# Designed miniproteins, single chains, continued (5): the designs that were tried, part 41

Each design is a single chain, and the fold is of that chain. pLDDT is the mean over its residues in the fold that is shown.

## One batch from the design tools (miniprotein)

Design m17480
Fold by ESMFold2-Fast:
Structure m17480 (fold): chain A 84 residues (1-84)
Amino acid sequence: EEEKEKEEKEKEKKKKEELLEKLIFSYTLAIVIAEEQGDEEAAEAHREEFIEYLEKVYGLKREEIEKKLEEFRPEAEEWLKKLK
């Protein structure tokens, strides 16, 4: 039973990580789209909303969130280029 509970926690962790990656990508894409449109105010708003949400919901530090945003930025930019 303890082994089954550890497996359930591992599955929950993987699901949370997958959801987190999708969320980071979505916000990164929103920021990149706003920047491409020249809407610097919207880009900054998306960035701050992203940071505050992940700090509050996932307990991540601002520095960790900014690093993840930078890591997903090339993927979001590449995705946007393919849609044009």
Scores: mean pLDDT 76

Design m17481
Fold by ESMFold2-Fast:
Structure m17481 (fold): chain A 87 residues (1-87)
Amino acid sequence: MREELLEEARRLYAEGLAALAEGRYEEAERLFQEAARLFGEAGGKSEEEVERLQREAKEAAAFVAASTDPAVREQLAAAAERARALL
């Protein structure tokens, strides 16, 4: 169960990063929110890597939600590249 949730969360997170890179902010936000939820469900508090991915997914979702300004969009692009490096 937990392993399946973690695998699904990682998949959704990767899809969110791809959507963000393509400028599909609304879809990216939805994917990041779902990924963060599943990472939390998988018990990220007990595993450092899962905790890190959950934190990055939450940050990405929050930044996307704020993206009505070009300056915020630049921050989102930077966050997406950083998150990809950490995967």
Scores: mean pLDDT 70

Design m17482
Fold by ESMFold2-Fast:
Structure m17482 (fold): chain A 60 residues (1-60)
Amino acid sequence: MPTSSIGLGELTQVPGVGPELALALVDAFGDRIRTATVEELTKVPGVDEATAQAVLDFFR
């Protein structure tokens, strides 16, 4: 059931995002991932521009 919160299972479906990176993204941004920019997402260790773009495209 989609709430306003982004779950680990959704993040791990993004290409380049494994369970550890999904945890880091949830810990840093939580639901803010939907409003984050590529630049903000790339501040997370292990997130490059391609991964950040894939995350944003997935949740768009």
Scores: mean pLDDT 75

Design m17483
Fold by ESMFold2-Fast:
Structure m17483 (fold): chain A 77 residues (1-77)
Amino acid sequence: SALQEELRKAINRLIGAKLRLVGLEFELELLEEKYKKEPSEEIRKKIEEIKEEIKRLKEEIEKLEKEVKELEEKLKS
C-alpha cells in the first residue's frame, strides 16, 4: 500500500527529528554548564544559536507528528 509506505517514511523522518532534538538538548546543557563556569560571548552566541535550532526542530516535530496521526487514521478507515 502506498499509504503504508508514506506512513513509514513519515515515521522515519519523525524518529530522525526526535534524535536530532535529543542531541541538541544535550549540547545545550553542556554549553550552559560551560557558560556558568567560564562566561564568554562565543559560548553565549552558541547557546542562542542552538536554542533557535531547537525551536525550529520542535516546530518540525509537531508538523511530522500531525502528519503521522493523519496517515494512521487513514489506514484505520
Scores: mean pLDDT 89

Design m17484
Fold by ESMFold2-Fast:
Structure m17484 (fold): chain A 65 residues (1-65)
Amino acid sequence: SLIDILTAELARETGDPERARRAVEEAVRLASQGDLEGAAEVLMRLAGLSRTAALSVARAIAQAL
Protein backbone atom coordinates (compact mmCIF):
# COMPACT_ATOMS: atom_id res chain seq x y z
CA SER A 1 0.00 0.00 0.00
CA LEU A 2 1.01 3.64 -0.29
CA ILE A 3 1.14 3.86 3.52
CA ASP A 4 3.58 0.91 3.69
CA ILE A 5 5.74 2.44 0.94
CA LEU A 6 5.82 5.83 2.70
CA THR A 7 6.70 4.22 6.04
CA ALA A 8 9.58 2.29 4.45
CA GLU A 9 10.81 5.41 2.60
CA LEU A 10 10.79 7.55 5.77
CA ALA A 11 12.55 4.78 7.71
CA ARG A 12 15.30 4.75 5.06
CA GLU A 13 15.61 8.57 5.05
CA THR A 14 15.67 8.99 8.85
CA GLY A 15 17.54 5.79 9.76
CA ASP A 16 14.95 5.31 12.54
CA PRO A 17 12.20 2.81 11.66
CA GLU A 18 10.40 3.33 15.00
CA ARG A 19 10.25 7.12 14.55
CA ALA A 20 9.11 6.69 10.94
CA ARG A 21 6.32 4.33 11.99
CA ARG A 22 5.20 6.74 14.75
CA ALA A 23 5.28 9.69 12.31
CA VAL A 24 3.13 7.86 9.74
CA GLU A 25 0.66 6.59 12.36
CA GLU A 26 0.16 10.09 13.80
CA ALA A 27 -0.04 11.66 10.31
CA VAL A 28 -2.67 9.08 9.27
CA ARG A 29 -4.72 9.85 12.39
CA LEU A 30 -4.65 13.62 11.70
CA ALA A 31 -5.25 13.25 7.94
CA SER A 32 -8.27 10.99 8.61
CA GLN A 33 -9.71 13.90 10.65
CA GLY A 34 -9.12 16.33 7.75
CA ASP A 35 -6.17 17.98 9.50
CA LEU A 36 -3.61 18.07 6.69
CA GLU A 37 -1.64 20.92 8.32
CA GLY A 38 -1.38 18.90 11.54
CA ALA A 39 -0.31 15.80 9.61
CA ALA A 40 2.38 17.83 7.79
CA GLU A 41 3.63 19.33 11.09
CA VAL A 42 4.08 15.82 12.56
CA LEU A 43 5.99 14.70 9.45
CA MET A 44 8.24 17.77 9.67
CA ARG A 45 8.91 17.27 13.39
CA LEU A 46 9.36 13.46 13.53
CA ALA A 47 10.65 12.65 10.02
CA GLY A 48 12.54 15.89 9.28
CA LEU A 49 10.68 16.65 6.06
CA SER A 50 10.54 20.15 4.58
CA ARG A 51 7.16 21.89 4.70
CA THR A 52 6.49 21.32 0.97
CA ALA A 53 7.47 17.62 1.16
CA ALA A 54 5.42 17.14 4.37
CA LEU A 55 2.29 18.71 2.83
CA SER A 56 2.69 16.56 -0.29
CA VAL A 57 3.02 13.38 1.83
CA ALA A 58 0.06 14.42 4.03
CA ARG A 59 -2.13 14.83 0.92
CA ALA A 60 -0.97 11.44 -0.42
CA ILE A 61 -1.85 9.80 2.93
CA ALA A 62 -5.32 11.42 2.90
CA GLN A 63 -5.96 10.18 -0.66
CA ALA A 64 -4.83 6.63 0.29
CA LEU A 65 -7.34 6.47 3.17
Scores: mean pLDDT 83

Design m17485
Fold by ESMFold2-Fast:
Order: structure tokens, then sequence, then C-alpha cells
Structure m17485 (fold): chain A 83 residues (1-83)
């Protein structure tokens, strides 16, 4: 899932750099659409589930104001998507 990993890494960098909420939400939406596409193309269901859970936790951390934690979770999701 290289496209998913690249989108999640870009999102993590944007969050860490203090990007505005609109950009973070737009990038997160794009990453989730790429996860859906990867699932349609037959990516491993357990890997997809774990990536989605990490994105969910990252966005919860972002909404709580913890951008550092959000970026860490997104980088973890990107690493998992590369495997």
Amino acid sequence: MRAVAEALDALARAVAAGAPEREVVARATAALLLVVAAGIEGADEETLRRVIELIKRAMEAFDAGDRARAAELLREAARLAEA
C-alpha cells in the first residue's frame, strides 16, 4: 500500500508542521479514500484494519490538541502500510 503510506507520511508532516485544520482534514480524507481503494484491490484485511485504527487514534489525538501524538500515530500507520 505505497500510496497509503506516502499519504499518511505527508499527513504526519503537515500535522507536525502546524498545518491548518482544513488541510489536516482534507489530507486525512484523501488517505482514507486510498485505504478504501487498497481494500478493493485486495490488500490484507488485518493490515487495513490496523491502519484505519491508527488513523482514528491519530485524529482523536489531533482533535484533543496533541499534534505530536497524532504525527507519531500517523507515522506508525505509514510504516504498517509500507509492509
Scores: mean pLDDT 88

Design m17486
Fold by ESMFold2-Fast:
Structure m17486 (fold): chain A 60 residues (1-60)
Amino acid sequence: KVEEYKKKIEENPNDAQAWVDLGEAYYKEGKKDEALEWFKKALAIDPNNPRALKLVKEIH
């Protein structure tokens, strides 16, 4: 399923939701450092994304 989100990002790198979904998938797999990196990408596109903001707080 991670590959599906990566494909969406390759098609549209400005899709903040796809970056959030990728980050959440990594977070659920215990890959917190990678998840944080993807959430930062989402927040660069949409700084007020509520899921990305919440999940960044959970990791820290």
Scores: mean pLDDT 80

Design m17487
Fold by ESMFold2-Fast:
Structure m17487 (fold): chain A 67 residues (1-67)
Amino acid sequence: SASEARELLEEAIEAIKEGKIEEAIELVRKAQTLSDHPAILLVAEKELKEGDIEGAINALKTAIKEL
């Protein structure tokens, strides 16, 4: 659901801020399975894997606003 996806994305942002990048990626991947618009979440996952932390946080914040 959109509500569950939102909670996972908020948890992912917290994980990123704590330096728990692998946990953040897992949370984003779980949110992808619950979202009708996973494109921005795929971008966020790629940015986390590439170390673009600022880009990833911005993508996740955008995804939360669009839910």
Scores: mean pLDDT 83

Design m17488
Fold by ESMFold2-Fast:
Structure m17488 (fold): chain A 65 residues (1-65)
Amino acid sequence: MKILLKAEFDDSKLSKEEALKLAKRIKEGLEGRGEQLKAAIQAADPSANPEVEVLVRLTGRNEEL
């Protein structure tokens, strides 16, 4: 089972440094939420093998992390 979490953020008004710092924080936050969801699924179904993938897209720079 694959859990895909995706966030999109308009970074057009931010500096490159600010945009990358914010994207990293969003990604880390989503990774933490994904691990919580993974644990909940495994607790409900011990035979489940959930994998978490997190993507953050910076729409202003057209970049994906």
Scores: mean pLDDT 84

Design m17489
Fold by ESMFold2-Fast:
Structure m17489 (fold): chain A 60 residues (1-60)
Amino acid sequence: SSALAELERLIEELRAAESEEELRRLVDQGMKVAAGLPSADLAAVLRRMGEAAREARERL
């Protein structure tokens, strides 16, 4: 899959995260994948990851 497809999967997993450890692991993975993206895609993906992580943390 492309890096964008991988990030989409990680974002969905972030939304379903049930522990701080899982959240940190998924964010770390997402940041590593995002580092390979063109600037045009990077900003939108980082916003979506940040929102998913915030929502997950508010549930924990």
Scores: mean pLDDT 80

Design m17490
Fold by ESMFold2-Fast:
Structure m17490 (fold): chain A 65 residues (1-65)
Amino acid sequence: AEKLAKETIELIQKASEALLQGDLEKAKEYAEKAKELLKQIPESHPKKKLLEENLELVEKAIEEK
């Protein structure tokens, strides 16, 4: 679970970085991969909700472009 949480935050950060660089295709790829990993994180994990909120913000930013 902790390994998946770390990989998920890393992908969310990469998606945000790609957005800042104007690379929408890379941003979407990283966000989608983060979403898939997030589904594998147990709901009991203390960081799951925070990761869900961060991913939602990134996805919203992608949609607004």
Scores: mean pLDDT 79

Design m17491
Fold by ESMFold2-Fast:
Structure m17491 (fold): chain A 84 residues (1-84)
Amino acid sequence: MARELAEALRRAAERAEELAREVERTLGEAGEEAARLLREAAELLRRAAEAAERGDLEEARRLAEEADRLAREAGRLAREALAA
């Protein structure tokens, strides 16, 4: 389970980085803040994966929750940019 969780978190981080690049390419300057938050979320997800590999599931959960918060904020900013 812990290994599967760490692998899932690393895949989530990779997707967040890809999405950040896509947001910057598509929205330009309007996407910069959303892309920055997505990159921060990716870094937190990588740290969560490392915590999960160490068996620190509580730390992994906290980091993943923070990453989710940043990703939700990035989504809000991207929707605002698209609606403008």
Scores: mean pLDDT 86

Design m17492
Fold by ESMFold2-Fast:
Structure m17492 (fold): chain A 61 residues (1-61)
Amino acid sequence: SMRDEIFAEARRRGIEATRAESVEAGAAVIKETLDARLPDASDDELLAVWMEAVEEVERER
């Protein structure tokens, strides 16, 4: 699913490093990877789920 793909990418990119820069990191990930993998989702939707993924994975620490 879209959520699973985005959560997997957030985990790969290192949540600790991305937390402070989550919006910038999310925009870069969308441009590099997620637009091609999830073409039917808007950038706003992808960013919203990316922000959820960063928050959720950080809470697991």
Scores: mean pLDDT 70

Design m17493
Fold by ESMFold2-Fast:
Structure m17493 (fold): chain A 64 residues (1-64)
Amino acid sequence: MLDLEVEVTLLHIQGYLAEKAGDYDTAIEYYEKALRLAESDPNAPEEVIRTLKEKLEEVQKKKE
């Protein structure tokens, strides 16, 4: 099993790849999953949570 920190990083990378492909729906799904995992982990740095929130907002604006 992967640690939560590693899983969050992998989901963030998958979201980034989807975003670069113009697949904003898929990017939003991966960023939302990464954010949920990061928020559920009491050891997650606040900066990681902030970065994921910023990425999610950015992609949502591109889709709108």
Scores: mean pLDDT 80

Design m17495
Fold by ESMFold2-Fast:
Structure m17495 (fold): chain A 58 residues (1-58)
Amino acid sequence: MKLIAKEDYTATKPEELSLKKGDVVELLEVVDEYNVLVKSLKTGKEGLVPRSYLEELE
């Protein structure tokens, strides 16, 4: 499932992934109610991102 960043996100922890608004990511795992593990399609890097920063890409 592909998701798109709704706004810029700056990683605050080593396990998190920084994103820019409009970045497309692949959903790998739903970790908890707040966080998802995603892979950046631009960089190939994986990391945690708050679910609220992402929406499903049609």
Scores: mean pLDDT 82

Design m17496
Fold by ESMFold2-Fast:
Structure m17496 (fold): chain A 66 residues (1-66)
Amino acid sequence: KQPIDWEEVLEALGLMALAIGKLMLERGEPKEEVREWLEKMFEKLRELGASEEIIEELRKRGEELL
């Protein structure tokens, strides 16, 4: 069995955060609150060791979502 690639896990967590952000918008949460929540999640991912490339991609996707 292949060892867990934690970088891939962190990327997957970021994509899940984006999916939750989309759900929040669909439920009528304000764009500003969703943006703040996403930025907080991305900072947590950076603290956990996500690469800057992944963080930049996630931020771009979040900006496109909002």
Scores: mean pLDDT 81

Design m17497
Fold by ESMFold2-Fast:
Structure m17497 (fold): chain A 84 residues (1-84)
Amino acid sequence: SNIERALRYAVKAKEAAEEGNTKEAIKYAEKALELLEKAPESKEIEEAKKYLEEGIKALEEGNTKEAVEKLEKAIEYLLKAIRE
């Protein structure tokens, strides 16, 4: 599903951010957002989108620790969306 694919990209974004690969982290987070635009809307998906956008912004500002925390929140909401 688009949600499962978005989760995969969100995980890759977090891993890239933790490794200091900021450009790759942004690319993967943007791919996750694109996939969620094609998913059915829910509260969990809306929260995941919000945290992905906040994570991208933190990466663009050089705030890697904040970006990782935001990406972890996005992953949490995507996992909830898949299960519920």
Scores: mean pLDDT 88

Design m17498
Fold by ESMFold2-Fast:
Structure m17498 (fold): chain A 57 residues (1-57)
Amino acid sequence: SEELKKKYEELVKKMKELQDKIREARANGDREAYRKLMEELTKISKELFKIQKELRS
């Protein structure tokens, strides 16, 4: 559980970094970067949800 908690914290940090990059890509009209970053955000969100369940289960 300690290792899972650390992974959770790291994923939260990555999610915040992705949100900043998404704003930048959108502001610059970089559609390819925006698409890729949104895909990564979705993956991280799913991983966070799974870790939350594992920590309790």
Scores: mean pLDDT 82

Design m17499
Fold by ESMFold2-Fast:
Structure m17499 (fold): chain A 89 residues (1-89)
Amino acid sequence: MDVVTREEILAEAEAAGDLEAFEKLLDFREEMLRNDAGASVEAKEVDGSYEYTVTLYSAAGEKLGTRQFTATAETLRLLARYAGGPVKL
């Protein structure tokens, strides 16, 4: 897989019109990694976009919070490239 920098993938997200959605997803991924957190994901397709509700749990199983994101298929593809693999649903 192609390895991309944060700056490169943000430029692609901006070109796709999804910069804000991608930034929110990227910040959330960083939050998960900082807290060694697990996640439960609920996904819904809405008019060519995807609405994700994600609940975070600590390593001890404590609920840390819930986040909601709306992203296009293109933003998810860009995130998968940045992460070095397919996005887990």
Scores: mean pLDDT 63

Design m17500
Fold by ESMFold2-Fast:
Structure m17500 (fold): chain A 87 residues (1-87)
Amino acid sequence: MVEEAIKKAEELAKKVKDEKVKEETLEGIERIRKAIEEGASKSKLAALYAAGMIRLVALELEGADPEDVKLAVEALRLVADAIDKAL
């Protein structure tokens, strides 16, 4: 279920130590959740996932801890995988 994947992704994101990486990850998950509630297409959901990933890469390039970014990427990937399987 996409809902279970979102919950697990939020739990994983909360383990991120860098507050900025954590907030960006939680915001990315929330944007995807809202889009699902609004009946967004798979393409729109994929675009939101890609945008979230780009923001995390930008944070890593700006000096965020690679392990924090890895957890954030895993959280977003979990949501993306559940969407791909459901749609």
Scores: mean pLDDT 82

Design m17501
Fold by ESMFold2-Fast:
Structure m17501 (fold): chain A 70 residues (1-70)
Amino acid sequence: SQSVQDAIQQVQQMVQQLLQDGKITPEEAQELLQRATELIRRLGVGPAQAQQVLDSVLASLQAERGRSLT
């Protein structure tokens, strides 16, 4: 659907910006993009929710890494 495609494109742009700003590594960017894209497709969400999806995936990745350090 157009809405899902637009959401995926928006997430791709946002992840690229984070990578360019040095806020994430290339490996983190790939993982974020894969998880966010999968979630968008599964839920059928549009671009209005793209930021929330990205934030959710980022939080999940940070929580997973935090657990490994304990």
Scores: mean pLDDT 79

Design m17502
Fold by ESMFold2-Fast:
Order: sequence, then structure tokens, then C-alpha cells
Structure m17502 (fold): chain A 57 residues (1-57)
Amino acid sequence: ALLLIAVLSVVIVLGSIYFLNTALAGTGISNTTFVIIIGVIVLLNGLINYFAARALL
């Protein structure tokens, strides 16, 4: 169950990256703003890793 949730979370993160890239391509946002968004995605990846570790436990 926990492992399945971890896999689903990875899919959601990848989907979010794809949608952000598509949506932001038209906005002309600054590089700084894009880095902040990527930082949030990295934090989500950390949470996914935590859940994967918990699934192993």
C-alpha cells in the first residue's frame, strides 16, 4: 500500500513538472521564479523518498 502510494506520488510530481513547463513557457517568468518552483518540486521529491523509506519499514 505505502509503496503504491510512493509510486503514485512520483507520477504526480512528474506530471506537475510537465504541466508547469507547458504553462510557464507562455508566461515569460524570470529565471529566479522558475528556480523557486523547481525547489518546491525537489522538496516534494524528498517527501516521496521519505514515504518510500516508510514503505520499506
Scores: mean pLDDT 67

Design m17503
Fold by ESMFold2-Fast:
Structure m17503 (fold): chain A 82 residues (1-82)
Amino acid sequence: KVKELLEKTLDELSKLGENATVDQQAAIALAIISLSIAIKYGGTPEEVARLLRRNAEQMESFGLTKAADVLRKTAEELEKLA
């Protein structure tokens, strides 16, 4: 289920933010906002997977490797549903 997968991803990102710097927390918040919009308006699994891969690249640019890994893993699961 796409919605359950995205909700789990939001929870994992929120937990990673608890020990992050202010800049890293801002980056995580942007990813959470993007995912929340996808959940609310309902994108296709392919569209959401593309969004997550772009967000993962952004997370890596901020040194948030664990957040990037969470987003990529979720994108892989979504691609299997597409």
Scores: mean pLDDT 75

Design m17504
Fold by ESMFold2-Fast:
Structure m17504 (fold): chain A 70 residues (1-70)
Amino acid sequence: MNKVDKEAAIKLATEHLGLGEGPARLLAEAVEAYNQGDFEKAEELRRKLLEEYPEEAARIRSLFDLATGR
C-alpha cells in the first residue's frame, strides 16, 4: 500500500465510520502488511486490533475484508 492509500484508509475509518485514530491507524498497518504479502504480520496486527478494540470488532473485520479484497 502506498502512502496515499494508507492515509485514505485512515481518513475513511475516522471520518466516515467513527473509529478512533488508534484503531484506524492499526487497521491501515494491518492492510498494508497484507498487501505486501506479509500475512504473518497482518494477522498479528489484526489480532492486536481486535483484542484492544473489541467493541469495534465487527466494523474492523468488515473494513479489513473490504480493503484486502475479500
Scores: mean pLDDT 70

Design m17505
Fold by ESMFold2-Fast:
Structure m17505 (fold): chain A 61 residues (1-61)
Amino acid sequence: MTTQEVADAAKRVYEALKDAPLEERQAIVTRVANALLQGKSKEEIVAAVPEEYREKVAEAL
């Protein structure tokens, strides 16, 4: 995955979490971007996110 593809995925997750508190939104987006850069699967990334955000993150990826 390229740096641009990771950036685009992070932006989609950020927009999907617009109703979440800003601090949680930023923390989740940072974790997702780092996990994508490490080559983790979509399933692993979603499982690492708090349960209340998993569905939105899965749809955004």
Scores: mean pLDDT 81

Design m17506
Fold by ESMFold2-Fast:
Structure m17506 (fold): chain A 90 residues (1-90)
Amino acid sequence: QVEEDIKKALAIMKAIVPVADALYEAGASPRTAFLAAISVANIIADKGEEGKEEAIEHAYEMLSQDVDPETAREAAEKAAEKALEIYKET
């Protein structure tokens, strides 16, 4: 349990900055990029591959406040994929 919890925490920490950077480059505000990255990282760390669709939906909802729907969807999908790659490597 503790070992798994530490792995999840490390995966979240490793994912937040790279995911936030990618979202910011896609046009999100710094605040939205950071909050969306935290949400995506937590969902992926908790559910892995099974959380991918949930992570995309949450990121899309947050990003759609700042950028157009097409950009928000593409950025949300890339964010979830990046977080999932980091999770699998951890």
Scores: mean pLDDT 82

Design m17507
Fold by ESMFold2-Fast:
Structure m17507 (fold): chain A 89 residues (1-89)
Amino acid sequence: GAEEAIREAEEAVERAKKAKSLEEAKEAALRAAEAAVRAGREIEDVLLATGYVLRAIGLAIDAERAKSIEEAIEQAEEALRLAREAASL
């Protein structure tokens, strides 16, 4: 459920922060975005669910385009925030 998605996003943020390469940080940010997509899909309101899922997909695209470890960490942290917001709905 949404709580599991939050946990996965939290683990992904920690991996991004400990990443030793840009590729590792980008993979972590992508996993955080995937968790945010799953959290968004758990929202009962279809319109809200659609909005949160699209925002999470945008974060996944941004993660693949990240040019630095710092940028990937910011994207992972934003995905975690999005997952927590979705879980509160």
Scores: mean pLDDT 88

Design m17508
Fold by ESMFold2-Fast:
Structure m17508 (fold): chain A 105 residues (1-105)
Amino acid sequence: EAKKAAEEQDLEKAEEIVKKNPEDAEAWFYLGQVYYQHGKYEEAIEYFEKAIALEPSAEAYNNLGLAYYSLGKYEEAVEAFEKALALDPSNELAKLNLERAKSLL
């Protein structure tokens, strides 16, 4: 009960930031992260895709891949991690995540 109330407050705060700054890629990325943290992976994907559409980043693609991975969508996860590495070849987390996702194909 208390944990669910805290989740609702986190989601409301993140949504308010996006409402004030709907064209800010960082605001959408943060909203995606908050939804991901609370296990709302399908919504997290939508918000990460919105952030990427405004401003592509290795971090946003890596988190998009993690959300797909959490839903068992391993082919989509691999594609997202490969895009993260294309933007930042030194991203060790994206490399590890890519290897893990490929092992499930």
Scores: mean pLDDT 87

Design m17509
Fold by ESMFold2-Fast:
Structure m17509 (fold): chain A 60 residues (1-60)
Amino acid sequence: MTDEELLERVAKIVEEISGIKLPDPRTTPREEVLKAIRKAVSKLTDEQVDELARRINELA
């Protein structure tokens, strides 16, 4: 999996868990996508953070 593919999958998982729409990682600079991900993650409950960590670990 490329770094770009990983970023796309992480962004999708964050959107699914948080319900917050993130900028398109294919057309948006990496730094902007990462900022949006960090902002969305900061709004998650502890249970949602655990789910996010589990799903990201499945990608690695």
Scores: mean pLDDT 78

Design m17510
Fold by ESMFold2-Fast:
Structure m17510 (fold): chain A 55 residues (1-55)
Amino acid sequence: GSILSEEQKERLKETMRELYRLYAENTGEELSEEEIEARAEQDVEAFDAGIEAAT
């Protein structure tokens, strides 16, 4: 099961989206909003799974 609540996942996803935008701006990589959203979603799920595996 999920360790993070739905609200916590939403907050983390928002933070990850902001981080990816900053990353793209700083590195000159071009990321679409859809790509940023997909990467943030994957990172949140991976993070949640990682916490579950660690506990």
Scores: mean pLDDT 77

Design m17512
Fold by ESMFold2-Fast:
Structure m17512 (fold): chain A 73 residues (1-73)
Amino acid sequence: SELDEKIKRLEEEIKKNPDDAQLWIDLGNVYYEKGEYEKAIEYYEKALQLDPDSPVAPNIRKKIEEAKKKLEE
């Protein structure tokens, strides 16, 4: 699966650069695309913890709200 290949690559990159918030955002996006919303939220929250003042932080918070809404369906 293309998404599973992306996860493997991102996990390898995160092992090398665990404090890179963008890698956690990318991992959250892949899990969101897979419909694994609880994992997507977890990884988005990790990215916000690493870089709470990022220009993309409002977009990540919106993605978390969207994922939470999906879990209510």
Scores: mean pLDDT 88

Design m17513
Fold by ESMFold2-Fast:
Structure m17513 (fold): chain A 55 residues (1-55)
Amino acid sequence: QDAENVAIVKVANKAIEKPMTEEEVRKMLLDAGVSPEAADRAVEALKRQGLLAPE
């Protein structure tokens, strides 16, 4: 399956355990090899669900 989607799910699970800022989540996704476009979409989805720290 798509390794990028697996990386996104892992980062999302970490955000659920401890709220992270948009910048922190984006950096973790990029460090995991997720493309900038997919990282931006994942950050937006997590923000919409209220899983990010307020900042």
Scores: mean pLDDT 75

Design m17514
Fold by ESMFold2-Fast:
Structure m17514 (fold): chain A 73 residues (1-73)
Amino acid sequence: TPVEAARENLRIGRELLEKARESKDKSRALSLLGEAKTFYRRALHAALSANDQELYDEAVQGLDEIDEEEKKI
């Protein structure tokens, strides 16, 4: 379902974001942030299809967190 798709993509995106934060290699961190961004965008589209505001807001927050992490590199 779109709700399940949103939750799964949010889970994967979060794992990649956390892995990026733990990475000491800037190139690897940027690559992981790019992958996380792809999964959060998929979650955003799935949340829109589900008409689920909470999942939408969580996906937007994740994208904002990625933008802040990219600024630190």
Scores: mean pLDDT 89

Design m17515
Fold by ESMFold2-Fast:
Structure m17515 (fold): chain A 59 residues (1-59)
Amino acid sequence: MAPSPEEAKKRAEAGLEAARAVGASEEAIQAMEDALRYAEQGDGEKATEYLKKGGELVG
């Protein structure tokens, strides 16, 4: 799935908040932060990649 940069940004923001709330690993939090950073830069491909990675690490 290739979400738009706006969708990737919203998902990264939600994922980061959820990961922090449940006390996810630093690796999961870092992946969500990287996803948000790439989405802000307009790199939807890398944003999606890191969203997927962060989601898998959160469980």
Scores: mean pLDDT 76

Design m17516
Fold by ESMFold2-Fast:
Structure m17516 (fold): chain A 55 residues (1-55)
Amino acid sequence: MSDEELEALAREILEVMRQELAAGRDLSATMARLAELPPEDRARVERILEALILS
């Protein structure tokens, strides 16, 4: 994936995570979404998510 596609995907996954946390759920859907990604793309998305969470 391109960097722009990975950033867009990371923002979508962050929204899923926020919805699960707001509903008082665990991160099962967030983790499942990440697990569907190839290892290379998953690592990059996780780095982008970390940056977005710390912002």
Scores: mean pLDDT 79

Design m17517
Fold by ESMFold2-Fast:
Structure m17517 (fold): chain A 74 residues (1-74)
Amino acid sequence: MSVDELIAEAQRLVKEAEEAVKKKDYETALKLYEEAIRLVEEAQRVASPEQQVIVDVMLAELKRKKEEVEKKLE
């Protein structure tokens, strides 16, 4: 899978996770963010130097969103 395909799939999962958060389904949102992070980490391994900045920013944002969801489950 290309970097663009991995990012596109991760973005789809993020949208589903955001919809789950709006419904207060934090367990589903957590699983979706974890899967999105996995795809972005795969993209990071195969990204070109030009793509690396976008991938790194996306990974940081997803980890932050995951942490916010984890706080809601406490």
Scores: mean pLDDT 84

Design m17518
Fold by ESMFold2-Fast:
Structure m17518 (fold): chain A 66 residues (1-66)
Amino acid sequence: MSLEEGEKLIEEKYPDNALLWTLLGHEYFKLGKYEKAKEMYEKALEIDPNHGLAKQGLKKAEEAIK
C-alpha cells in the first residue's frame, strides 16, 4: 500500500488519531519527502496540539526543507 493510500485510509477510518498521522509523517520523512512529512505532522497537531512526537517531527521537517 502506498503512503498516499495510507493517508486516505487514516482520513476516512481514523481521522482523530494523532499518532497515526505522526507515524505517516515519519515515513514521508524517511523517504526525503519533507513537505509531505510537514503536512502529516500539522494534521496530527490539529488533532492533538500537545503531541510531542508530532511537534518534534514538524521542527525536523521544517529544518530539512531549507
Scores: mean pLDDT 81

